Designed miniproteins, single chains, continued (2). Designs and how they scored, part 41

Each design is a single chain, and the fold is of that chain. pLDDT is the mean over its residues in the fold that is shown.

## One batch from the design tools (miniprotein)

Design m5403
Fold by ESMFold2-Fast:
Structure m5403 (fold): chain A 78 residues (1-78)
Amino acid sequence: SEMEELLKEIEELYEELKEAVERNDLEKAEEILKKMSELTQTLERLSQQEKDVDTLIRAGSLFTSAAALYVTLKKELS
């Protein structure tokens, strides 16, 4: 489904974010997190039509994990 394709893109972005965090690249991590946020919002809108709550929950969990990694890195580098 279109929602599952978006979820896969979010999963790939999460892997890129982990690599950016490993390299202490705060600017790149912020850009990736913003993209993940935009895709998650798109999934939320589509979930109303498809009633695919499971895919939305998985995307939201990945975004929450990504945000936590970003905030931790930002505090360490501040």
Scores: mean pLDDT 86

Design m5404
Fold by ESMFold2-Fast:
Formats: structure tokens, sequence, C-alpha cells
Structure m5404 (fold): chain A 82 residues (1-82)
């Protein structure tokens, strides 16, 4: 394999691995958020702070915004049920 083809192949592999890692982090964020929000059930101020933090993260890092919005939706459901 030429050095140029090998460099491109390695770069493509790294992008693929990074995408899989981000998807796993998104799942971990949702699980962590649900557990934390359920433990804070009834603490309105803490749940509102959690929603604000997730929104701020999504604004700062547009690529994670869908994960942050999904996590914030979970917190809003728990807040509404309390």
Amino acid sequence: MTPEVEAVANAAEAVGQSAEYVEQLGRDLLALTREAAERLRGDRAALEDMIAALRAAGERYPHIRPYAEEAAAVVREILAAA
C-alpha cells in the first residue's frame, strides 16, 4: 500500500472509531442523567440547574446538542412528575 493510501485509510479508521465513541458517550450521558435526576426527584432547583447545564453544553458543543436535548427531556419529565 502506498504511504498516501495508508494515511487516508488510517484517518478514515480514526473517524469511525471516534463516531462509535461519541455514540457510546451519548448513551452514558442519558443513563447518568436519568439516574441523577431520579435521585434528585422533588429537588426542583437542582433539576432546573441540570436542564440549564445540559442546554449550555449543547450550545457550546453543537455536535452533542441532540444528546443534550434528549437528556434534558428526561430531566423535564422527572421534574413534571414531581
Scores: mean pLDDT 80

Design m5405
Fold by ESMFold2-Fast:
Structure m5405 (fold): chain A 81 residues (1-81)
Amino acid sequence: SNQEQFNQLAQKSLQLLGQGRQLERSMTTREQADQAVRLYDQARDYSLEAAKLSTPEDSKLLNEVAEGLRERARELRERAE
């Protein structure tokens, strides 16, 4: 069902976001920064898919989260160079 799909996508997004934040806080290498970017990009993609299955209000919030993750990944890419 749409609710089950939403819950799975939202859970995956939150898990990946948590992993990315944990890695970002402890990162010391460029390779770790690249991994954090990848985790944030994946979290963003799941958030955008979840937004398609949500209410208009929740969709706006999920799209804002996705945009914030896009910007965070961009900043990390710039710092890693």
Scores: mean pLDDT 84

Design m5406
Fold by ESMFold2-Fast:
Structure m5406 (fold): chain A 67 residues (1-67)
Amino acid sequence: SLEELARIAIAAANGRFDEIPGVTPEQAELIREAIETGDKEKLDEAIARVPNPRAQRVLRAVAESKL
């Protein structure tokens, strides 16, 4: 739904990755660390673990904008 997409996009834009459906606190930490260190390989691996394909696309777009 549009509401779910908006929620995912807002959470990702604000660095609240743990609020995204299917992202664990551990995965959220890995995504933040990868962005902070500029490690695109770690970022791609962390995002690939997220079970929501829509969330994966949003996360990649937001994260790549910060690299």
Scores: mean pLDDT 77

Design m5407
Fold by ESMFold2-Fast:
Structure m5407 (fold): chain A 85 residues (1-85)
Amino acid sequence: SKKAELALRLSEVLIQLIQNGKLSDEEIREILEIIAEILGWDEEELEDALNVLLERVKSFTPLGNEEARKEAKKKLEELKEEIKK
């Protein structure tokens, strides 16, 4: 479905942002809240996904690729605009 595709694309962008720049827990939550809204997740599903991601982020070594980070941010903004429609 289009909703599943948008959620997958947001998840890919979130991973790219985490890999190429240090996201705060709050920034991760904000992106997951958008995914949760698209997929119709309840608070328990959102908190479960957040806890899994925060645990994984602790093991991430940043790649520091500024070009990849800029591209990921651009994709995030494009996806936010698509969701508004």
Scores: mean pLDDT 76

Design m5408
Fold by ESMFold2-Fast:
Structure m5408 (fold): chain A 97 residues (1-97)
Amino acid sequence: SMADEIVRRRNLEAAVYILAAAVTLVTGGSAEDVRPYLERAIRAIEEGLKYAEEASKELVEEMLTLARAVADLAREAGLEELAARAEELARKLEEIL
């Protein structure tokens, strides 16, 4: 479906930014170096969430995993506001599942 195509693309975008954030953090990057990648991952998930109710359960479960990964990385980086935003996205995704 169109919803599946959009969610799959947004999940891939989020995954790429999550990987960039993780690599930046483990190679000694600052919270400010990590911030833009996590913000982009959150935006991708927010866009995907608009289509989540029409998408397959598997893609929504993947999006939930990505939202939780963003929250964990944000906490490790000390970006508590981004962690809270990602946790709220995870909560909304759990309600759809």
Scores: mean pLDDT 92

Design m5409
Fold by ESMFold2-Fast:
Structure m5409 (fold): chain A 78 residues (1-78)
Amino acid sequence: SAILDALTEYFQEEYGLDASFARAVAGEIARRLGDKSPAEVTEEDLREALMEVFGFDEETARRYARRLHAYIQRRAAE
């Protein structure tokens, strides 16, 4: 999916994760977003997914969700 691919690239580029690990992490987040298109994904959806996947506190999850949302929207616009 477009979301899965965007998240996989984000984790490789920003955190230097190898492709397999990046795709596994991206897959867990994408699974929690369900059938949403990149345009339908909200910062709130990403905040909730990050709290579940990584155990982030709400403030940390909000900061990362904002960055991920911007990345997904930029990729959808390309």
Scores: mean pLDDT 80

Design m5410
Fold by ESMFold2-Fast:
Structure m5410 (fold): chain A 99 residues (1-99)
Amino acid sequence: SDYSSDSLKSFEVSVKNLYEGRALRHAALSLPSVDFSKFSTEAQVTFLTTLAEEGIKAEDRLTVEQAIRYLRQLLPQITDPAVQAAVRATIARGEAFLA
């Protein structure tokens, strides 16, 4: 039932809130409730990469840890080698921040 509220509009609001610096932790805590199967791999990469980068800028360890966890799970589903390399770079940067 929690996934029934997961929609493209909710996803877009989450991304906008990340750019506005208003809801990083809420977005990170909401990740287990997101039905990622409703979104393209490109949309998932964009959202999770933005969450990781903004988490690093905000020095929010929980947000970075959650974003990197989900990016690692997404990595085997990425078919574009350039996108896969970019995601690996973001994971490495997040891991360096968390060390």
Scores: mean pLDDT 75

Design m5411
Fold by ESMFold2-Fast:
Structure m5411 (fold): chain A 110 residues (1-110)
Amino acid sequence: DSLERLKKSLVNREDVDRLLADPSNHPFLIELLEEGLKAYEKVGDKLGQAFVLDQLGTIYFRQKDYEKAVEYYEKALKIYKELLPEDHPLIKEVQKKLEEAKEKLEEQKK
């Protein structure tokens, strides 16, 4: 069942990366991630919110929607910086993705 596999992929980063490789999965992944974001917001899980926002940024980056990728990465980075030490690997990873998305966005405007 592809739906049960997609639900499980929200928990496993490697499975998300595998599903992201197929663009036909993107609309369904976005819907599941948006529902996951609402669930984490309802229970006050800010780390879960940041994780989902980072995944949404990655989907939009793969779609070449760099404006949305920047927006979602900035939201994820803001939450991580509130909760984690500034030298944390997650902050460095999201910051690197954000910088790449901003570079791609500037290339599209030129």
Scores: mean pLDDT 77

Design m5412
Fold by ESMFold2-Fast:
Structure m5412 (fold): chain A 74 residues (1-74)
Amino acid sequence: SLEEIRKRVEEAVKGLFDPDPEVRVQAARELARIAKEHPEAITEDQVKALRTVAKNDPDPRVRGAAIVALDAVE
């Protein structure tokens, strides 16, 4: 359901700020996948979090996945 997808988005957004870069990569990739299939499930505040990560994350894989997610919702 859309409600279940929104819960997955909330968990993935939390993962974007994990101290482990592999967790952040996985979170960003899941958000990119969800954004491509269900852009309506991602809120404006969550888009702002993705923009912050796309610009500032030290890991280029995390930044790349965040950019893909942003492209899907904008």
Scores: mean pLDDT 85

Design m5413
Fold by ESMFold2-Fast:
Structure m5413 (fold): chain A 77 residues (1-77)
Amino acid sequence: TAEGGQEAAGGGLAAVRGDVEKAREEAEEAEKTSPIAGELGRRAMRGAEEGNASVASGGAIGGIGEAIHADINAAAE
């Protein structure tokens, strides 16, 4: 959950450490718009919670996920 995301504040999530909670909130918002964007957000969160560097890098994708869901919503379906 969102609280669990804070556990990955180190390691692979160093770049988004301060924004882990925002990544969680964005994942929930993205899920309302697109399941793809929501899935990206959930992956970033799980990576953060488990400290898995390869999945935690999805934290950077949390911001990209917003752009993706906008694209899908506007044209890509």
Scores: mean pLDDT 48

Design m5414
Fold by ESMFold2-Fast:
Structure m5414 (fold): chain A 73 residues (1-73)
Amino acid sequence: SSSLRRSVALESAGGVYLSAGDYEKASELFREAADLNPNPEASEYLRKAADAVEEGNVEEALKYRKKSNELES
């Protein structure tokens, strides 16, 4: 669906900002991705990733992003 494609694009953009150290923008993008993701489990993992970024826990953010991505494969 178009919503899923946009969710994936926003999640990927969030990952770019995360790697660049822009945690505020990364968390915003992960939350937008969560709102657009039609899978409620994937959406919840993306929200947890955003929360982890806001807490400065990059390892937990990457873990939750991976869990979200595995649900879409």
Scores: mean pLDDT 85

Design m5415
Fold by ESMFold2-Fast:
Structure m5415 (fold): chain A 105 residues (1-105)
Amino acid sequence: AKELILEACELLLEAARLLIKNTKNGVKEAIAAALDVIGAAIEAERLLDEDPEAAAEVVIKAAEYLKEVVEKMLAEGDISEETAKEILALCEKAIELAKEALALL
């Protein structure tokens, strides 16, 4: 269970990295969202030994938040469709891994 949450955190960090690297406009919004997601991944890792259920929930919430930001930025033309698709796929996989971890707890 804990290994799935750690893998989900790594996927969120990669999604945040791709967002910062590939944003054309709305750079401030991209940085703010990426920092929020990085902070959530750190919190989830901190919670992992004491409350792995809360850790998984933090991951799911962060991934869902990043999906909403990415969809908005795509609609505004701030990121490419290709970049949005890659980030959304990472977020969906992170949610799947966190939900699988919850099912094992």
Scores: mean pLDDT 87

Design m5416
Fold by ESMFold2-Fast:
Structure m5416 (fold): chain A 75 residues (1-75)
Amino acid sequence: MVYGISSVDQARELAKTLPKGSKIVYGTDGSPSAWRSRRVLEEAGFELINAGESSKNAVEKKVKELGADAGVFLV
């Protein structure tokens, strides 16, 4: 599953729904908002894996490739 995250509050809500240590693939548009949301997920104890590119399709592909628990597209 790939989640669209556009705020720190949405990142905090996602952090409540997934078990500690879950593997999350992320893509980002490189905005300061996206990096703040990424930090929330990192501090929640998730294993964060960069998709390499900021597209939702790249995140989805990497989730399947690695067998990750979830994907996130951060804006």
Scores: mean pLDDT 80

Design m5417
Fold by ESMFold2-Fast:
Structure m5417 (fold): chain A 119 residues (1-119)
Amino acid sequence: ATANDLSPGLAVIDAETKRAVATATGTDANGNLTVQVTASAELTENGEVKVTVTATKATSPITVTVSVYKADGEIVVRVEIEVDGKKSELTDPSVDKTPDASKTATLTEGETKTLTLKL
C-alpha cells in the first residue's frame, strides 16, 4: 500500500515586502518527494491577497486550498493539499479558526494558477 505523508504550507505576509511564500509537500512511504505545491502570495494596495500556486511535482491531480487569516495584526497564508482522497492538516492556534478568505483550485504537475482572495 502507498502511504503519502502530506504537509501543509504556512507563511506570514511580510509587512515591508507585502509578500510570502508557502510550500506544501507530500512524501511516499520511503520518504521520496511525490507532491510539491508552492504558493507565492502578495498583499495588493486594494487589500486583496493574490496567490500564485504552482504544482512543481505531482503524479495525480492536486486539490489546493488557499486560506487567509487576519491574526494579531498579521496576515497568515495557509496552503492545504489533497491528493487521491488524502488531505494535509495543520494544527496551529493562529489558523484554528474560520479563514477570512479561502479559494480552491485543482492543479496537475507543471500547472500554475492565480487565486485572488478578498479580505
Scores: mean pLDDT 79

Design m5418
Fold by ESMFold2-Fast:
Structure m5418 (fold): chain A 98 residues (1-98)
Amino acid sequence: SDSDMMQQGISQVNDIMNQYRPRMVTFHNNGDNDGFRQVMQQFGQDFQQQIDNFSSQYGSDISSTVFNLTSSQVRTWIKTYNVSPDVSNYINNIVNQV
């Protein structure tokens, strides 16, 4: 069902967020702004690839629903880590694609 596909998509997004979170925390705590920026850009690229792959398999409407449901989590860590405006805009544009 569409609900089952959404749940799988959300799970996959959470998995990639959990993969990148320790690296983001490490660079942030060390004040390594360049390392933080690089890991955030890598996260954004992987996130976009997941959106593209999911949309290709299940359709844009389901993909949009999945990624809208995760937008609050993305906004939370953008705010928490004071992500630069260019990286924040890049990730927000990915999350808010409809």
Scores: mean pLDDT 67

Design m5419
Fold by ESMFold2-Fast:
Structure m5419 (fold): chain A 64 residues (1-64)
Amino acid sequence: MSKEELIEKVEKETEELLSRATTPEQQDAIEEVKTTVLHLIEEGRLDDAERLWKVGRRLLEAQL
């Protein structure tokens, strides 16, 4: 996945998760995972970013 494709995917899926969040704790968890993934992308660690987002998204979905 390209850097641009991964950023677009993370942004879109974050928006979807935030629309389902009902507590500040859920919103904070979503934002923290997003921030960490975007940081890995900026570091050029695209494979790590993709894996973290896949796992993080699943864990976030389980909390919603």
Scores: mean pLDDT 83

Design m5420
Fold by ESMFold2-Fast:
Structure m5420 (fold): chain A 78 residues (1-78)
Amino acid sequence: DELDREIRRANELIERKRRELDRAREELDRTRKLGATMSPEEAATLVHSAATRVLDAGGDLAYTLAESRERIDKLLKE
């Protein structure tokens, strides 16, 4: 069934994006801890980059959820 296959693919992709977000959050925490041993300027740059990756991963998850819903809705309307 094409619908069942799309739902499975969507769930797998969503779980992957959730793991990517979790990893980005762990990296941010790790970067903050490393920042304590660095110059304030270097620490600020690294934390900013890590925080941006968290925002990007969160956006990717949100986009993936919206796209997956749209694809499933299209299959249901056929």
Scores: mean pLDDT 85

Design m5421
Fold by ESMFold2-Fast:
Structure m5421 (fold): chain A 75 residues (1-75)
Amino acid sequence: IEELKRDAEAALARIEALRPSITNPELQKVADAQEELAKMLLKAETEEDVEEVIKKAKEKEEELKPLIEKAQAAA
């Protein structure tokens, strides 16, 4: 669980570093969703919490896939 929290912190740092270069609204929405998932993972205290975050991440990945494709086409 600590290893996943470390990865979440690294992901948040990466998102924060990329924020100033994200001018596309679709990419901002993707970044917001990834930031939210990373924050949820950092708040997780049990393996069950981690499992819920992973499940939600998979749901978000499916939801955001069209937005990511659209943003990549627009960029």
Scores: mean pLDDT 70

Design m5422
Fold by ESMFold2-Fast:
Structure m5422 (fold): chain A 119 residues (1-119)
Amino acid sequence: KQNTLLQINGGGKLDVSDPSKLNLAQKALVYVARLLLEDGYSEEEVIARLKRYFPYLTDEEARRLVELARTHPELTKDFSPLLKKAVETFAEALKNNDFTKIGSDKLYLFLYIEEESKK
């Protein structure tokens, strides 16, 4: 197992000038942000939720994920039904602050399965 959270920030600053360069873990966080926005969360509430669970994210990086969620729906259109369900379950966990059904380890497993299925 690898730390997918490290790939979001530890691979360098999140580059929003080229959304095509986002890795799968970064795209999954964009989908989480979109689901929270669709449920009526404000931008600042989404940023606060993301930073609570991913404390290594800067305010700028969290805002970039929210902006990508609004402007780039294509980033997540090709997710498998399994990955979509996993990300939706994780977004629900962020809303309720309840990670009993899914944490980062399970999210990583679904991201790994998605990547392997494409290769």
Scores: mean pLDDT 70

Design m5423
Fold by ESMFold2-Fast:
Structure m5423 (fold): chain A 85 residues (1-85)
Amino acid sequence: TPLEREIEELARRGLRLMREGIRNRDDDLFRLGSELIDRAIALYRLLAQQYQAIGRLDLSARYQAKADELEAEKARLEKEYEELK
């Protein structure tokens, strides 16, 4: 869907900015990327809740999995950034 595509683009951009922040040791880029990832996670969680409410458990699980994957990737990047400082 158009909304899912927008969330995926937001997540991709956020991950890219976090990686650029790590590479350049740029706290502002890292923080901006982190904020975009948090928005993407929140939107996936919202979609999961909406699908659960209408009984679409398969779609709810799919969007929960996407949010969980982003949280795990964010945590890995945060650990990498802390290890560089």
Scores: mean pLDDT 88

Design m5424
Fold by ESMFold2-Fast:
Structure m5424 (fold): chain A 58 residues (1-58)
Amino acid sequence: SKHEEFAEFIAEIVKDKKDLISKEKEEQVIEDAYEQAKEKFGEEAAELTREKVKEVLK
C-alpha cells in the first residue's frame, strides 16, 4: 500500500543515516518521521512509520 511504501521509504532514509543519529536525537527523529507521515497519509501511515523507524534505531 502507499502507507507501507512511504513508511519503508522513510525507514530506509533513517537506516542510511543511522550512524549519524545520536541517542539524544533518536526521539526527535522518530517524532519528525511520525509527523511527516501523518501530514501526508494520516495517522495509520504515521503509526506504521513510527514502528519501522524505531526498529531501525534499536
Scores: mean pLDDT 81

Design m5425
Fold by ESMFold2-Fast:
Structure m5425 (fold): chain A 75 residues (1-75)
Amino acid sequence: MEPPADFTVQLTYQDAEGKQKTATITAQSINDIVQVLKTVAGVSDEELEKLRKNLGNAKTIQDLIKEVNKAVETS
């Protein structure tokens, strides 16, 4: 049994002016993180699908943050 846990993820992205910004996201699940990446970071559907699988395999919050940042940099 895996209890649902609220956790905080820091996301780095470039805004419309090309400035690098950091957003702090409180998420109840991996799906919440993926949805925020779609809306805030403009990550493509293909990268979101890849990210969702990688996040599902992550064993720690730090691994989740690593995959999130990697997807943002690639998109």
Scores: mean pLDDT 60

Design m5426
Fold by ESMFold2-Fast:
Structure m5426 (fold): chain A 99 residues (1-99)
Amino acid sequence: GALLDEAKKFANEALSEVISLILENSSDPIKAIGKALSLLGKQIELDSKEDAITILEEAVKTLEEAKSFLQENGASQEALDKIDELIQEAKEKIEELKS
């Protein structure tokens, strides 16, 4: 339904944005490429799921892990703020779906 499609779209767009942030902001290009590939795999995995809340909860965990990677690899505060905005948006969508 529409809620599942919206959850998939959000997860896909958020993970695509974070892949770009990792590739643009990481001090180690080999680690950045490895992390980007793992996130691409997660995008594909989430697109195959059939529960909106599960998709968004897994997206939050993935975004929090990506934030830790960016912090460890010298990302700008602007990049970290952007990931925090995506995490907050995902959490708000989860609360709306639980209501």
Scores: mean pLDDT 87

Design m5427
Fold by ESMFold2-Fast:
Structure m5427 (fold): chain A 72 residues (1-72)
Amino acid sequence: SEAERQARQRAFVLAVLEAAGAEELARLYRRAVERAERGGAAALSPEEEAELARLVEEHREALRAATAALLA
């Protein structure tokens, strides 16, 4: 189902973020998911979007390693 697919995708993303040790990125992701679930578009503010981009770049190598480990 759509709900199951969405839940699995969100769980996988969160597992990658947690495995990478990207705590602040995981927190921002949880916040975006909560907003989406409360019936709003999952709209991050421009400041939150800039922070997300910065955190993804900072954790790029750790995120790649975590993704590979979780898929192995």
Scores: mean pLDDT 77

Design m5428
Fold by ESMFold2-Fast:
Structure m5428 (fold): chain A 67 residues (1-67)
Amino acid sequence: MAEEVAEKAGREARELAEKAGLPEPVVLVISKDAYELALELITKEGKEPEEALKEAREMTERAIKSY
């Protein structure tokens, strides 16, 4: 389901941001952004779960590098 994929994307983003040593408010924003992106890619763009997770992860990695 789209919600399960979005939750997985958010959880993975949270874990990556925490490992990068970012403060909790930033971790929560990155996690939420990954969740919303994955959900939108599936529900509005019709992307497959694996494609949505890949794009969410790439966005998360870019966001972490910008901090």
Scores: mean pLDDT 84

Design m5429
Fold by ESMFold2-Fast:
Structure m5429 (fold): chain A 66 residues (1-66)
Amino acid sequence: MEIREKVIEKVRELAKEYGLTDDEMEKAINEVLKYIEEHPDMTEEEAILFAEAIVNRLVAERKRAA
């Protein structure tokens, strides 16, 4: 499987688990994919860790707004 596909799947999984909206999930996916495009030498492990970091940041922002 391509790194991009695995990253998208991971973001969707975490977004569902953490209760993110479709808009928040799409924003996270776009941000992660842009970062991977800008860093094509990135490993699959690094890409997954970055995806998790982006989702965690959005979850933290949501908790502050609530």
Scores: mean pLDDT 79

Design m5430
Fold by ESMFold2-Fast:
Formats: structure tokens, C-alpha cells, sequence
Structure m5430 (fold): chain A 100 residues (1-100)
């Protein structure tokens, strides 16, 4: 179902966001990226526990935060930027499945 695909993508986004946080925390220059990623993680976690309409809104907030984190990470660390980009892609797919 669309809801099952949304949950799969949201869980993958969460895993990738957690990996990006671990790398960002090891880089003193990436403090702002780490903070944005932690906020995005909270929205994704809440979305996984929410109904369809609430989950869509929470994932949309996470997309905004991940987009900001990606833009900053591109100037600092290409590996963090790649992980954030993949997390963003999965978050957007999760939201798209809920918007059907």
C-alpha cells in the first residue's frame, strides 16, 4: 500500500539522517548541520507515529530542514551532503506516497 511504502521510505530517511548526524558531530565545522539534522530526525520520528495527514505535514517540515542541511553540508563535507541528499530523497518519497 501507499502507507507501507511511505513508512519504508520514512524509516530509511531516519537511518540515513542518523548516519549523517554521527558524521556531522565528528566535524566541528558542521555544528549547524548537526542541529538541523537532529530537528529533521525528530519530525521523521513523529511522522512514523502519526496518522496520514499529520505524518504528511511533519515530513514536509523535515524536507525543509534536510534541504537547509544539504545546502550547508555541500560547503563542508561531500559525504555528509550525500547522506543528507539521500535522506531528503527518501523523506520526499514518503511524503509523496501519503499525498496520493
Amino acid sequence: SAEEEARRHAREALRLTEEAIELAEKNPSAKEVAELLRKAKEYIERALQSDREEAFRLLTEAITLLSEAKKLAEKQDSEIARLVGEALRHTALAAAYLDL
Scores: mean pLDDT 92

Design m5431
Fold by ESMFold2-Fast:
Structure m5431 (fold): chain A 102 residues (1-102)
Amino acid sequence: SALDRVIEGLARIEGLDPAALREAYAAQLERLKKLPNPEEALRKFELLARLLAAALELYERARAEGLSEEELKERLLEKVDELEKEYGDKEFAEEVREMIER
């Protein structure tokens, strides 16, 4: 599962418990379902999960291949562009780009 790979990878990088991360993910999903516009919030959450999966994959490759931080940022920005085209959420994509460039 992509989610399992994300949770295990993030736990390894951050030194967090995978079980705690799964509980946090489930809690956030339930919280989003209670919002007035749950479809939009859930879509943004899915977009973020896909970006996190791509970031972890790129991080593992950087460690193996010796990619620079600059090359990692460039590839992450390319992934944001792809997901913006798929989901059409320009505002969220713009926020994520700003976070990556800082």
Scores: mean pLDDT 68

Design m5432
Fold by ESMFold2-Fast:
Structure m5432 (fold): chain A 55 residues (1-55)
Amino acid sequence: MKYAVDLFTGATYRIVEVDGKEMILGPNGEPVALEDFVSSISGKPAEYFEVRDFS
């Protein structure tokens, strides 16, 4: 199971696949494209997040 990790806060966001694209599952459960996601906690865009696979 893949997660995007905000290295500045330790916050983790689930990655889901929508129409063949990997997207971040937002706080309200809506998928958001990686280029459009900005953490409300750290203010960092998802390009600064580390993608990790948690089994």
Scores: mean pLDDT 74

Design m5433
Fold by ESMFold2-Fast:
Structure m5433 (fold): chain A 57 residues (1-57)
Amino acid sequence: VNKAVAEGAAAALKEDPRLMFASAEVMQAIFEEMNKAAGTAEEMKELALKKLDEELA
């Protein structure tokens, strides 16, 4: 995993604790999406939060 993805995921977890309780399937979908994207930790955080909302909707 690259540094931006790791930092983005950590930042997303601080903003939305639902990420801690997400299933392994949901977590894998979020990380897969972030890994395909290029960008900063901030962009990865926004992407993770958006994807989490989509998976839990």
Scores: mean pLDDT 73

Design m5434
Fold by ESMFold2-Fast:
Structure m5434 (fold): chain A 67 residues (1-67)
Amino acid sequence: GLNAEELAAALEQALKLPGLGGLRSAAGVLSKHATDPEVAALLRKAAEARTEEEARAYIEKALQVAK
């Protein structure tokens, strides 16, 4: 898996993606590399989000937990 610094950097890059599809795809990939089960669970929720706002909120929460 990614270390905490690498995961945080990847999450910050994911938040720069436009649109729901990009956010869901990035969150799905990063959930498989997260070693913290709370971070992984938040990223799985982002990957299943129905709105861009919901996806961003879960990714931002995952970033806060990863710090």
Scores: mean pLDDT 83

Design m5435
Fold by ESMFold2-Fast:
Parts: C-alpha cells; structure tokens; sequence
Structure m5435 (fold): chain A 59 residues (1-59)
C-alpha cells in the first residue's frame, strides 16, 4: 500500500468520527502508529480501537 493510500484510509476512518474528543484521541493514536512504522491496516485498527475507548468515556 502506498503512502497516499495509507493516508486516505486513515482520513476516511477519521472523517467518520463526529465526536471531537474521540477524533482527537483517534488522531493521536494514528500519529503514534505511523511514527512506529505500522502499516495502513494497523493504523486503521488503532483508530477504530481509540474511537471505541473514547465513546465509552464520553457515555
């Protein structure tokens, strides 16, 4: 997967997050995963997990 495809995958998942707190948390998690050299699928999985955690704390 190219860098552009990786960024598009992350952006698509992030754009579905309507809660600003959950989005910030997911964005931070995505940045950390990218810095660790994780693949696009790992980044997307990290974003999804972060959103679930954020929503639980918001409820």
Amino acid sequence: MTLEEQKKAAEEVLSKITDPVAREFAELAARIALLQGKSADEVVRTIEKAVEIGKKYAA
Scores: mean pLDDT 73

Design m5436
Fold by ESMFold2-Fast:
Structure m5436 (fold): chain A 73 residues (1-73)
Amino acid sequence: SLEEALRAAHEAAGRVLELLRTLDISKLSPAILEQLRRADALIAAANEAPSAESWEAVRAALEALARLLEEEL
């Protein structure tokens, strides 16, 4: 459902924010910056055209970002 997809995206966003708080943002790798830009674009698209599919894409991008951030720890 849209509600479940949105909730999962918010949970993933919270995880990303917690990881970013442990890192020096000025030293983020190009791969992390690229994934941040991708996630930002998907969030903008999901806000413009909200659906279970668009918010699931946001969740997937944020989970990928979290994995990249964990590799920097």
Scores: mean pLDDT 85

Design m5437
Fold by ESMFold2-Fast:
Structure m5437 (fold): chain A 115 residues (1-115)
Amino acid sequence: SIEDIIKKAKEEFEKLRKEMQTAIENGDLERAVEIAGRLARLLGQAFNEILKEKPDIPDEKREKLAELVARIGELYSRLRDLLAQGKATLEQVRELFDEISKLAEEALKIMEEIA
């Protein structure tokens, strides 16, 4: 059910937030970027699973979710590219992950409104 998809996504999001805090505290930039990528995949997967369960969701909610998921993916790609170029800093990781987390919370809220 959509409720089960959302519940699982919320539980995994909470775990990823805690793992990210640990990675930042340890200065582990590679792990922090990996966790951000896992969060981006989690939200994309949840969105796709909801679309399969309810293909007739209102266009406005579908478009907003697609935009949020795309933005999360863009922020993750920027973080990944910074790491690959040796330009990633803990401050940039914190700032980008905070933005990703806010977008993820907004996406999950819209998903709950669809359920």
Scores: mean pLDDT 89

